# Designed miniproteins, single chains, continued (3): the designs that were tried, part 48

Each design is a single chain, and the fold is of that chain. pLDDT is the mean over its residues in the fold that is shown.

## One batch from the design tools (miniprotein)

Design m9653
Fold by ESMFold2-Fast:
Structure m9653 (fold): chain A 70 residues (1-70)
Amino acid sequence: MLSEEEIEEILKKQLMTHYKVSEEDAEKILKDPSSMPEILLERNPSISKELAEAIKNSLLKEKETLKKSS
């Protein structure tokens, strides 16, 4: 069973590694996913708003899957 802290660490590492998000910004995204598209666009200017929203939805789905499995 994965704890909520372990799930947050996994998702935080993914955000930092793949999307160039700082640790502080990754924590903000995990606490308030609605902030994610704005942060992603700020850090990745080449990304579209639609793609940023798709990434947010994928992250939320992954987080819920990990919570249900635990």
Scores: mean pLDDT 76

Design m9654
Fold by ESMFold2-Fast:
Structure m9654 (fold): chain A 77 residues (1-77)
Amino acid sequence: AEEKARKIVELIRKGHEAAREGRYEEAEEYAEKLKELVGEEELEEISRLMEERAEEFAKNNKPVEEQLFEVVKEVLE
């Protein structure tokens, strides 16, 4: 269970980094791999929960990677 969540977090992080650096082709490849591991509905739920919990995570000084891992794990379970 945790291994799948970690793989998804890694793909999300790499995709976001690629997009921020203008490497859109690579960002698309990571998005495609994410869709193979989880459905679009799960990806939308991850995004929604990250937005909703952003303030709480900021107050707790949680690294983005830990925030993503917690949210992804919750959505998958």
Scores: mean pLDDT 77

Design m9655
Fold by ESMFold2-Fast:
Structure m9655 (fold): chain A 75 residues (1-75)
Amino acid sequence: DAARNQAIKAMAAMAREGKRSVSQVIDELKRQGASEAVIQAVQDLFAELLEKGYARVENGDIVLTDEGVAYLEAA
């Protein structure tokens, strides 16, 4: 799926800039004019990663762990 692949690449790139939370990633994608399909794919991916233990809830947000960043970079 093109939207899922774009979401994975965006999340990996933003993690390198220190933007590891769902809020930070979604806000940046909206600034870049990303499609609703890509935004939805990011939300779905954060939910999947949370279930896998590659993300955790911090300060009311979902944040990628170091393991989660490595997983996305391998995809």
Scores: mean pLDDT 85

Design m9656
Fold by ESMFold2-Fast:
Structure m9656 (fold): chain A 61 residues (1-61)
Amino acid sequence: ARESAEAGVATFDALGLDRRQRADALRRELGLSPAEAERIATLYDRDPEAAVEALARHLAA
């Protein structure tokens, strides 16, 4: 779960995605709800490590 979350955000960073594009990718690729995708994408802008932790917890659930 954590490794998958880390790989996902590293891919978003490498692609230079903005917040809206990251939310879109989280929804399409990882099946997150629109609300969860937007929350995690917003968190990534403020604290990428916290965003990884939130995504890892979501994937572990």
Scores: mean pLDDT 71

Design m9657
Fold by ESMFold2-Fast:
Structure m9657 (fold): chain A 99 residues (1-99)
Amino acid sequence: LQSQALQAINNGDLDSAIDLGVDLIRNGDYDSAVQVFQQIIQKDPNNYRAYTLLAIAYINLGRYDQAIQYAQQSLSINPNNTIARGVLNGARSRLQNPT
């Protein structure tokens, strides 16, 4: 999946790369998903979906600071992104009330 996603990015097929990155998240391969979405952001810095998905991957890794950073970046591009807002609020809540 990761190698196929990186090939899609190299070919300019960012939609396929996003789909493959989502499959990595579903399979629990969060570190590989982070690599894929970071490469998408390098190619398309205004891709708010990639920032949102990167934030989701970081939440699953327990990296709430990184999740907040990327959710905020997504919202700076698309302020009406309800998913990114939910991710931001969720990550902030986990930092305020660590188990």
Scores: mean pLDDT 82

Design m9658
Fold by ESMFold2-Fast:
Structure m9658 (fold): chain A 67 residues (1-67)
Amino acid sequence: MKEVRKARLVGVTGLVAQHELGLRVGEEVEITIDHDTKTAVLKSASGREVELSASQAESLLANSELI
């Protein structure tokens, strides 16, 4: 089953995502979590796609500002 969430990467979370994932601070991201494979795909507003584990995606969402 796929779960889709949208968030804005701001503050310290945005800086970490910029450093580790090449995203921009303040960028809107759409995260699709696939619970069957325990993987996630993060899509940025600029069209960048990053593959994550479901655990990494949930950590980002817990520390991001929801839109």
Scores: mean pLDDT 72

Design m9659
Fold by ESMFold2-Fast:
Structure m9659 (fold): chain A 66 residues (1-66)
Amino acid sequence: MDIKVTGSADKDGNVTLTVTHDGETKTLTVKPGESASVTFSSGTVVTVTAHKDKPPEFTISQLPPS
């Protein structure tokens, strides 16, 4: 699985992440203390949790095949 994640934080602590997986790119913005997820066409799900005083955390999961 080839996943590339790049991110930046703004002055208010909002974390903007660009996630690339198998040539598909998705962008999401998360406020400190919140979580958001993106789902790729492959069924791969990336969940991001942003913290005020800690680096953001990433969880990678995959939807089961039908």
Scores: mean pLDDT 74

Design m9660
Fold by ESMFold2-Fast:
Structure m9660 (fold): chain A 66 residues (1-66)
Amino acid sequence: VIEQIEKAIEAVKAGDIKGALDHIRDALPQASPEVARQLQKAMDAALAGDYDGAIEQLEKALELAK
């Protein structure tokens, strides 16, 4: 789950939103409910074009996954 979240952050920073969403979807089945909630918020932010917000939510998910 950590690796998938890190790859999602990298993808958002590179402007690869499809890749970021694919990595988040790969992380979701492995995520705790708390991590899954942050990943859902990150997806919503990315789809809304709020890429800074998407990165913030992904970083929060990463901290919860540790």
Scores: mean pLDDT 81

Design m9661
Fold by ESMFold2-Fast:
Structure m9661 (fold): chain A 96 residues (1-96)
Amino acid sequence: DLEEERELGKKAYEMAKEELKKLGLEDALQGLERSAERNELLVLGVLNAIITLAETHGVTTPVYEMAKKIMEIVEKVSAEDRNKTATEEYKKLLEK
């Protein structure tokens, strides 16, 4: 469901932005802003950005640990299924 994937991508972006704001790194997500404004941002893209940013700055946050766990699962599936898998795993974590 593309509508659900876009909605969850937007929620993941908002969560990442709030977490990174607490660390003074909110501006690091500016590259995703246009995709978020167009409702075209997918969970996979947000998770990759979180991991890259956290590893570049040497920070370990609950959001980074979550993203890393989801991406470990995503890496085990075919390239065409990665967006769907990332969305499904993120949705499961929101239900906790």
Scores: mean pLDDT 75

Design m9662
Fold by ESMFold2-Fast:
Structure m9662 (fold): chain A 97 residues (1-97)
Amino acid sequence: SAREITATSAKSAEETLASLKAAFSGASTAQILPSPELTNGTKITFLGKDTNAVLLEYPDGSQKVLSLSEFAKLLGLDEDELKAILPDTKVTLTINF
């Protein structure tokens, strides 16, 4: 089944990467760098290791698909570093900055 986790603010790209790696490996919390595109209540869905896309669902119910490259850039991460830590199964983060 899909995991749902609340994401709070991270201080750096390095903290974001470490936090996402832990969350995708079973931790109950995540931290992500604040971005204008990631408003409070936005849901970020990672679809698994073989998917090069991330689904954003905004509080107004609108949706946007970002490539893994676009999403990594948004977080200040390298695409290959983010790809290496992707979860085996669906994980959804809800932003609460």
Scores: mean pLDDT 79

Design m9663
Fold by ESMFold2-Fast:
Structure m9663 (fold): chain A 100 residues (1-100)
Amino acid sequence: MEEEYLKRKEEILEELKKKLGAKSNKELAKKLIELMKEELRKLIEEGENVETAEVALEVLELVEEGKFEEARELVEKNMPDPVERNGLLYLIDLLEELWK
């Protein structure tokens, strides 16, 4: 739909690959999952948003195993807040796109 947006998205992905030392979209996805899981574990250890962080961590573990549909189902059932739910669903879609 918007050529500028798609080009900018590709530029951001290439910059992230260089910054994180990823050689492919799949490797970028794996590195992003690892970084997000570490941040979520820190939140759980500090007692911040523990319930939401635990669900998000389980979602990322399912995504890392290639279980994208199970990850979406977990979000739909355990994330009643629309903002958090839609954010995680968008993240799953993005990571699946990079994993292909």
Scores: mean pLDDT 78

Design m9664
Fold by ESMFold2-Fast:
Order: sequence, then C-alpha cells, then structure tokens
Structure m9664 (fold): chain A 88 residues (1-88)
Amino acid sequence: MLFERQEANSELVEASVRAVREALRALEEGEKSGRYEEAAERLLELAERTPVPEVAEQLRRAAEKMREKDVLGALAHLFAALAVAVEL
C-alpha cells in the first residue's frame, strides 16, 4: 500500500512540476511580449488541467496577478505552487 501510494504521489509531483514549468514559460512570454491577458488565460488553462487543487489555486492566483500586470506577484504564486508540488 505505501509503495503504490508513493508511486502515485511521484506522478502527481511530476505532473504538478511540469504544470509550474509551463506556467513560468507563459509568464515569461507574457512579460516579454506585453500579452498579460493571454498569459493569464494560459495560467488558467494549466490550473484546470492540474490534478492537485492547491497547485491549481496558486496558478489561478498567478493569473489574477498577470491581469494586474504584477509580474512579481504572479512569480511568487508560481514559487508557492512549486513548493506545494515538491512536498506531495
């Protein structure tokens, strides 16, 4: 039971870390191009695909910050999402 649960957690960690990495790329592209709304929409799409609710919530918060053009605030939420992901 513990071994199988540990393997399932590994898949959730990998999926969550991958989502955060893709979110960081969307944030970076949004900042460079000035496409803050497109970056926010991409972050929301990633949140919907994320299986871990706490990671999804941080991605949604990052999207809100991108709409406000608060890139540092968005980045802080992505680091929080990564911290949640690696502790799964």
Scores: mean pLDDT 80

Design m9665
Fold by ESMFold2-Fast:
Structure m9665 (fold): chain A 92 residues (1-92)
Amino acid sequence: MTLAIAVLDESGNTLAVMTVSASREDIEAAADKIVEIAEKLRGKTLTVQISAPSLELSREAAEILVKKMEEAGYETEVSEQGGTVTLTARPK
């Protein structure tokens, strides 16, 4: 089972698109990569869109990403629509 993650900048430009296996380890690795992208943007807001076959899987992936982003010093806001969860991360 896989999920798709899209990372966008403040202007809606796509920075990265990842297809990730639904294992905790692969999701955590993807979250670490997203944190690296956020750090390279030097404190800019980013949006992460998570699409999975089930809303529960999208929520689980979003929870892992929220934890990683907040540990990296970002504030996070989450919204959901169908099987897609959107995370907005802003620097504190």
Scores: mean pLDDT 81

Design m9666
Fold by ESMFold2-Fast:
Structure m9666 (fold): chain A 95 residues (1-95)
Amino acid sequence: SEKEKLLAELREATRELTYLQVLSSTLQQVGALPPSQIAPVQARLAALTARIDALKAELTAMGVPQAEIDKAIAAGREEGRRLAEEALRELGSRV
């Protein structure tokens, strides 16, 4: 259904946002993120935030309960965090 598609897109966008936030922040802290990548990363984070806000607004307009929207966001955040941790471990193993 359209509701299921939008909830899946919200979960995916939130996963991408969280993944990029954790990965880019960690790489910046250890000096591994090139300065030329800072602005593009910030632009991508802003674009993902805007997409999430738009998806939340559309789901709310469709009458989807806030609890269901929040569940999709929480699932995306957990997935993004785990993917970032995995990517960071793999990067450490490639030394």
Scores: mean pLDDT 88

Design m9667
Fold by ESMFold2-Fast:
Structure m9667 (fold): chain A 87 residues (1-87)
Amino acid sequence: MEAEEYAKKAKEAAKKGDAEKAIEYAKKAAKAAGKVPGTGGAVGAVAGAIGAAGGYAMKLAGYSDKEAAETAASGAEGAAEGARRGA
């Protein structure tokens, strides 16, 4: 499942402290969840988008790359969960 693959990659990026990659994968997880029909896919797409936006905002606000990456990865995991429930 695409959203799960991107959530895994976002978690790996967060483990490395790579906020930019974690945000990128959270955006991709949101898009992948949005392709799943039903409310689970829609909720997952919102969760991934919020995680990506939150990570980006934290980086702009001067939070560490690790904190920003963890926020994005959390959103990506929400996208994967929503996609699983929608399938």
Scores: mean pLDDT 80

Design m9668
Fold by ESMFold2-Fast:
Structure m9668 (fold): chain A 84 residues (1-84)
Amino acid sequence: SRLAALAREVRAVLRENLAEIPDAFTPEQQEALVDFAGATVLRLRLEDARELVEVVKELGEEAFLARALAEHAAARALLASHGV
């Protein structure tokens, strides 16, 4: 699935980007953000990473982090169901 491949790519790229700013987020927040970004790709059937950036802009960074933490278990389950 192209969606599963994009979700894996987004998770990998975001994990690398967050590693460059290790003092900005806790490890728990980083993993929640990575998983939520990948799950968002699957849930909204996004075509590319630029669409994910627009989702974050529309929701706002604080709300995106809050949802990532609140929905982490659901995001992990969705990723697992797609082999991500």
Scores: mean pLDDT 87

Design m9669
Fold by ESMFold2-Fast:
Structure m9669 (fold): chain A 61 residues (1-61)
Amino acid sequence: MATREEIYEVAKRAIEAALAGKLDEASRLFQEFYRLAVEAGLTPAEVMEIVRRAYEEVKAA
């Protein structure tokens, strides 16, 4: 099972790809993120919190 940190890193990569205009890569990474989150039993609220945190960190870099 993927760790929360591994799931977070996938979300971060997906957001970085989206902000760079790499829409196909971003779509693939978001699909992988969702799969990992579901397998880890994360709630929708936890998924949204991970995405929010990843977005804030990428935006700040």
Scores: mean pLDDT 81

Design m9670
Fold by ESMFold2-Fast:
Structure m9670 (fold): chain A 65 residues (1-65)
Amino acid sequence: SSFQEVLARLQAVTKAVEAGTASLEEIGKAQREGFEASRSSPDVKAALQELQDAQVRRDKAALAA
């Protein structure tokens, strides 16, 4: 049950990052909970990777590369 909650939060926060509506606090909390849960759940590990990829894309765009 807790893995389902972490997975749902990661998916929602990734969507919010792509939409530009995510708060820094929500991103940080989702990442910390995701890192802990990813050690026991492959689904959470995959969702955490999607969130990290979204942040990397944003950082590259901000550098105006």
Scores: mean pLDDT 78

Design m9671
Fold by ESMFold2-Fast:
Structure m9671 (fold): chain A 97 residues (1-97)
Amino acid sequence: MILDVKVKVEGNVLVIEVYATSKDDAIEAAKKILDYLFKNVEVLTPDTDDESLRFQLSTSIEVEQLSDDLYKATGYVGMKSKEDAEKGKELAEKLDL
């Protein structure tokens, strides 16, 4: 079960924190948000025709267990500008999880 989703902008980096009762739910929700952002905003990415490889090289996800029933997945996306990061925050906050 997803408990909370927090989105922060740090310069040109968008930080997404997903809180869930299971590790897999936290990771899946974070990946879904990052995939949506990668397709809809300008991100820092290598020049490649492989969309999956571009996504993997432009995003990172870290998972932390906070308690027996609480997990946090943190996703990072490097945006080309602060304006793109702010746009990404608005788009992420509109996703229903």
Scores: mean pLDDT 71

Design m9672
Fold by ESMFold2-Fast:
Structure m9672 (fold): chain A 72 residues (1-72)
Amino acid sequence: SLLPIKIAAETGYEVAYEITGDEEPAKEAGKRAAEEMRELLSTTTEPMTLEDAVEIGRKVGREIGEKYLKEK
């Protein structure tokens, strides 16, 4: 039941880490992706797929990673 949240978090972490090379933005991206996935699971009446979780993680990881690079 928590698998999509875990996948989103792990994907967000990995994508942000690949972009930045730093653990702090990667951890933030993982946490943010987990939060977004949890909100979607609580509000949607339709089943979410693991592919949806990966896409959310990738999106959040890119957003956090890109923001970090612009601020450096």
Scores: mean pLDDT 83

Design m9673
Fold by ESMFold2-Fast:
Structure m9673 (fold): chain A 73 residues (1-73)
Amino acid sequence: LDGLAEIIVENPSLVNDLIDILKNSNDPAVQSKAKEILQKVVSKSEEAKKILEEALKNESDPAVKAILEELLN
């Protein structure tokens, strides 16, 4: 878990890949894991946080918007 978050902190573009997994997966375990990793990454990287903010602005799905907003706060 921590190792994967560290990799994404060094490669913030992977934040969008995690958001895509969260958005397109119907598996609660996969969604929970993606949320956990995103929370850790945005707490460690200002660049990752900015990418998540940008994704939130461009998101049209209200359920996904709610999740991204929770991750930023």
Scores: mean pLDDT 77

Design m9674
Fold by ESMFold2-Fast:
Structure m9674 (fold): chain A 72 residues (1-72)
Amino acid sequence: MTTEEIVEEVRKAMEVAGKEKLSTAEAARAANEIGNAVAAASVHEANKYLGKEEVSVEEVEKYAREFGARGA
């Protein structure tokens, strides 16, 4: 899965769900709690690509789980 695909998934989910946004640090912490360094890196990449420093917690977890399964 590419960074662009991951970013698009996160963006669509946030828009549709109307969820809260978190800073890059908060998003990275959530991904790290799942236990995947690659997932945390993916979250940072997605945030940078979006040009935003905020990502919702639930979307980070969903994203990390899906990406982690691909990379693990």
Scores: mean pLDDT 51

Design m9675
Fold by ESMFold2-Fast:
Formats: sequence, structure tokens, C-alpha cells
Structure m9675 (fold): chain A 77 residues (1-77)
Amino acid sequence: LSEEQREALRDWLASHRDRGVTPAAFGRELERILGRRLSPAQVAALFALYVEARRRQGADFDADAAAETLARLYEEL
């Protein structure tokens, strides 16, 4: 991913720190930022990892770390 895409992902994750996000909304935002279509299975896998990262970090959710993790995993799909 480009630096600009990582920054956009980080900013989106930070803006949703205090609210629930559906897999569908998550997938649409990822497709917008990445400029690529994702399968429902790819969205589900990435969303599960995002949920786990958010759970571990709680209220002090580190959007930068989450964005880096998602970017790496996306490149492996």
C-alpha cells in the first residue's frame, strides 16, 4: 500500500474508534482507500483481524498499528 492509502486507513480507523463497524461498511471503506474490489471472504478475514486488534487495545485503540497490520495482511491476499 502507498503511504497515502495507509494514512487514509489510519484516519478512518481512528474516526470509528468509539463506534461499531459492520463488515460491509469496513469492506466498502477498504475498497475505496485501496482502489480495488475485495471478495466477501477477504473482507471477512481482514475484518476479523481488525476486531481482534481493537479488542486487544481497548479504549486506547492504536489506529496506526491496526492500519499497518491490515496493510500487511491485505498484501498477502
Scores: mean pLDDT 70

Design m9676
Fold by ESMFold2-Fast:
Structure m9676 (fold): chain A 79 residues (1-79)
Amino acid sequence: MKVNVIELLLSKNLRERLKALNAIETLIKKGLIPEIVLGYLSILQLGLYTNNEDLIDVGKAGIEKLLEGKEEELQKALS
């Protein structure tokens, strides 16, 4: 079963959000994705905090693009 990392990041459950953040951090530490993903995570969190759909959409799109092709490693980090 593939876990959708964006759905975890959008979760109201802090533990699910932390699980997604830890998986992304693991991929950064392995050099599999660039650190700029942290900027998109910040944009997403700001959008969620301010209820701004444009910021949520920008954050989601940036994260999804940077995680493209890294699904297997992402699923390993989420297990």
Scores: mean pLDDT 81

Design m9677
Fold by ESMFold2-Fast:
Structure m9677 (fold): chain A 113 residues (1-113)
Amino acid sequence: SLIPKTIEDTLKEAEKEVSPRVFELLKEIADYLAKLASNNLTAQFLMETVLKDKRIKSPALKLIEAMIAVAVHLGLGKEVIENLYKAYDALKNGESDEVIESYLRKALEALKK
């Protein structure tokens, strides 16, 4: 795993915050986006900036915001970006784990295309 320490530390805190299934999806999406950003210094900087933002108290929301920033910068498809936004809103609004999982799963499936 080429996950930077900042992502790894944020994932460890998110694991305590969300269900195991939501956590597994967050981890898989983070792994894919980190690989896509591995040779893009601007994407890496955006990710680090969001993950170090102390104004966001939820580690899971911070991860999804970092994922959105990277996906937008890399010009990833609308299906990826829209489902990450929907997952962010669902988590922020305290929607069910099933709803959050559905949006994260759609984002991951779109990333694998």
Scores: mean pLDDT 83

Design m9678
Fold by ESMFold2-Fast:
Structure m9678 (fold): chain A 93 residues (1-93)
Amino acid sequence: AMEADKKAYEEAKAAAFAAYAELAPLLQKLWDKLSEEEKEVVEKKAAEIQAKIEAAHAAEKAGKYAEAAAYYKEVEALLKELTAFLKEVEKKL
């Protein structure tokens, strides 16, 4: 059994979901206040995050937990970057 890989995967996935839970209400609050350029930044990052989530899901289905964990860590980093971007935008409003 690859217990260490599964644990790393579960921790990485939980961290990604926690980052999403922080981002989602902030994005909902600010969406209608964003400029067209700011919306394009969000949409570009959302597409990148979605691609990484799809890669993580494929790795999960294949039982490749170490690979899935790596993708979820990338998702967490991108979600945190987007949250930081939106917090800076909020300060200017």
Scores: mean pLDDT 86

Design m9679
Fold by ESMFold2-Fast:
Structure m9679 (fold): chain A 95 residues (1-95)
Amino acid sequence: SKMEELRKLAIEDIEAARELLLEALESEDPREQAVLYTAAQLHLIGAAIEAKLNGDEELEELLLELQRGAQEAFEARDAERLEELFEEAIEKIRE
């Protein structure tokens, strides 16, 4: 149950990061993009730290890989790739 709760919280952080990054890609204001992007990164980094502190090394690695992939997709302005990365990460956590 504690590990199930950790994974549920990680999915909530991933969903929040996804919405923030997609909103950032739709924004034409560079300041709004920077704020939304930073908030999304904090959600993913925070979830990875929580996974590490609870000894879930697999979840930590998945979240760090997602953060890196999301950064690359965001820099490429690739919303489709971003959605695919987030959907894959959520599916892996639910398995």
Scores: mean pLDDT 88

Design m9680
Fold by ESMFold2-Fast:
Structure m9680 (fold): chain A 96 residues (1-96)
Amino acid sequence: MEEEEDRRLEEKGEEVAEELERIIEAMKPLADKRYEELVREGRLTPEAKEKAVLELLEEMKRLAEEHLPEEVARKIIELIEEQLRRNEEARKRRLA
């Protein structure tokens, strides 16, 4: 019983994953362009890099809120915030 509902949940999860992948793919060239601009202008500092990454992640949160259902957008924002924490911890470990 209920195998049809389980399958629908899996299909919805795959559809959400595909939409997420499209958002990530769209963000990659923007991130690369921003990085190249900083390098080209000689303004590439660790602080400028980190700020650019934070700005791009904030933009990705906005895109998720616009293009995804509210429940999914909330989960994506949580994942982005978790990724930000991991990046911060990695930087602290490099400093040590």
Scores: mean pLDDT 68

Design m9681
Fold by ESMFold2-Fast:
Order: structure tokens, then sequence, then C-alpha cells
Structure m9681 (fold): chain A 85 residues (1-85)
């Protein structure tokens, strides 16, 4: 659990830094693709929570899904920043 919290904080910083570096003209595309990631992550989280047998497993599944969504968002923003170069 604590390791997931650390990863979340590090990924949140990466997302913030990548967003700040993102050109204005790519922000609308970024918003659309982030919305798609959020939809996919919500579906994956619901599936994992349904498969979990204990409250601890459900909490871990939710946290892992949040971290994964943040990771995909960081990767997306990094890709868009590189594209702009």
Amino acid sequence: MEELKKEYRELAKEVAEAWEALPEELREEAFRRIEEIEREMKEEAEKKVAEAKTEEEKEKALQESIVEGLRRTAELLRELVERAK
C-alpha cells in the first residue's frame, strides 16, 4: 500500500510537469485522450473490484487502477510533448 502511495505521488508530479510542458495547441487532444484513459481505467477498476474477495483486495485493486491510470496519462502527455519537438 505505501509503495503504491509513493508511486502515485511520483506519477502525479510527472503528469503535472508534462502538462506544464505541453503546447497550447495539443491541450484539446490531451483532454480527449485523458478522458478515454479515465473511461478505460474505470471499467478495469470495476472489474478488479468485482473479482476481489476481501475489502483489502478491493482497496488494493482500486489504488492499483488509479496508479495505472496516472501512469498511462503520464506516458500520453510525454508522447505529446515529444511530438511537439
Scores: mean pLDDT 80

Design m9682
Fold by ESMFold2-Fast:
Parts: C-alpha cells; sequence; structure tokens
Structure m9682 (fold): chain A 91 residues (1-91)
C-alpha cells in the first residue's frame, strides 16, 4: 500500500478523533501476539516514524494545523515500540 494513501487516511482520522484513533491503534498492537505479531508491530512502528517525518514537513507549510496530529503519531509510535520491547522481554 502506498505510504501517501495511508498518510492521508491517518491524518483525517487523527483530525476527527485523535485520542480514539490512538487508543484503537494501540489496542490492535497489544492484541498482536507471537513472533509474527511482534514483527507486524515493529513494521507498523517504522511506518509511523516515516509518516511522522512527512507530516512534520507539512506542518512547515500549514503552521499549527498538524501539531496535535504529529504529537499523537509520536505517542502511537512510542507506545507500539514499548509493546514490542515488553513482548520480547517476556519471551
Amino acid sequence: MDATEILKKLIEELKKDGEGTYKRVVAEAEALDGEEGIKEAEEQARLLDKITDVVEKLQEEKGDEYKEVIETLQRMRDAIRAIVEAQRAAA
């Protein structure tokens, strides 16, 4: 799937309900188990890093419009990485 398409959809969801979107994404990552689930969560965290970089560039053009979106994306990335590290430590 194109990163641009994922980015646009995620930005719209975060603008509409940032906290709800955060909770849903984190809960989905917490539901992933086993070796394949951990790998999927790691890939999701890497994609969120890339998306955050793109949105930060968009904020330079749109002022404060994307500030809360960027902060939520960073929180999502950090939460998913923490879940992955906890699952690896437990294994």
Scores: mean pLDDT 73

Design m9683
Fold by ESMFold2-Fast:
Structure m9683 (fold): chain A 91 residues (1-91)
Amino acid sequence: MEELLKFTEEALKKLKENKGDKEKTREILKELAKKYKEEIPKASPLLKGLLERAVELLEKMIADENTTDEQAIKFVEQLIEALKAFIEEEK
């Protein structure tokens, strides 16, 4: 869990550092989707639902040519907040 949060925070940092580079933004989102898919089998039922929905939204953003850097950044920020809330509830 903490490792997944750290990975998501590093992805956000990379998105901010590569703002304006559409190819890098898509690459970062693909890496994030891949990591979340790998964590699904290990997750609790509640977390599994959150991760599955996150992957669906990430894949839609990757497929959409009109996805902006700002949309990607905001979405990843929302994922970080969701993971933090989940960690606080799990202790």
Scores: mean pLDDT 82

Design m9684
Fold by ESMFold2-Fast:
Structure m9684 (fold): chain A 92 residues (1-92)
Amino acid sequence: MVEEVRKELEEARPQLIERLGEERAEKFIELLLEYEEAKRNKDVEKAIEYLRKLIELTSDDEEAVRTLKAELLRLEGRLEEFRELSEKVRAE
């Protein structure tokens, strides 16, 4: 799946450069690949960290920020659910 995302990002590179500029497009691709790897490894905290960096990088793009924030809220919710479940087991 990461290999498919990498190919999709390379195909989208010209559009990303037009939208963000060359330097930001390169950083965006790097961060998004790191995010996908964190998701594959089930590292929710690391995935959240990379999403926050992606939001910061695209802060002038309202559509991108909206989409990334929605994904961030979903992941933060899942992390909280896991934390609550772990606390419940320890409270026995």
Scores: mean pLDDT 73

Design m9685
Fold by ESMFold2-Fast:
Structure m9685 (fold): chain A 87 residues (1-87)
Amino acid sequence: EEEELKKRIEELLDRLIALALDPNATDEELMKVTRELKKLLDKEKDKELLEKLLEKLEEALKDPRLTPAGKQALSELLDYVKNKLKK
């Protein structure tokens, strides 16, 4: 179960990053994936995984090809992960 949770979080993050780079992705698609990731992250207690996700998000945000909506979605998720790590 815990391993499946971690795998699902990683898969959804990869999907979100792909959508954030896609100029044809809708705001609705970005919001749906971001919302699902936040729900899964609420269940995740592994600090090491959360730190890995933070690094991956920071790296993704450096991509100049990001759409404005994609950059906003990734930034929102980055703040969410940062706040979870402070708790």
Scores: mean pLDDT 83

Design m9686
Fold by ESMFold2-Fast:
Structure m9686 (fold): chain A 84 residues (1-84)
Amino acid sequence: SLQSLLDRAKQYAAQAKKSADPATQKRIDDLLKALEDNLKKFEELKDSDPRKAAVYLAKAIGYFLALLGEVEQLRLDARRAAAA
């Protein structure tokens, strides 16, 4: 479900933010907000304008993937720091 996608994103963000600097925390928060805003637009439009709703859903998926990218980059940076 869309709620499950948002819940997963929030879980990934919460875990990642524990070791993130303030700039990375802000990027993660901005991506979560963008994801939530686009999912809200999808829910508002899904019955009245399904084509426009599909565009917002695609954007939400894009923001979710970007969030996963930030989480993976943070994991890579942490591994590099530990190896140095």
Scores: mean pLDDT 82

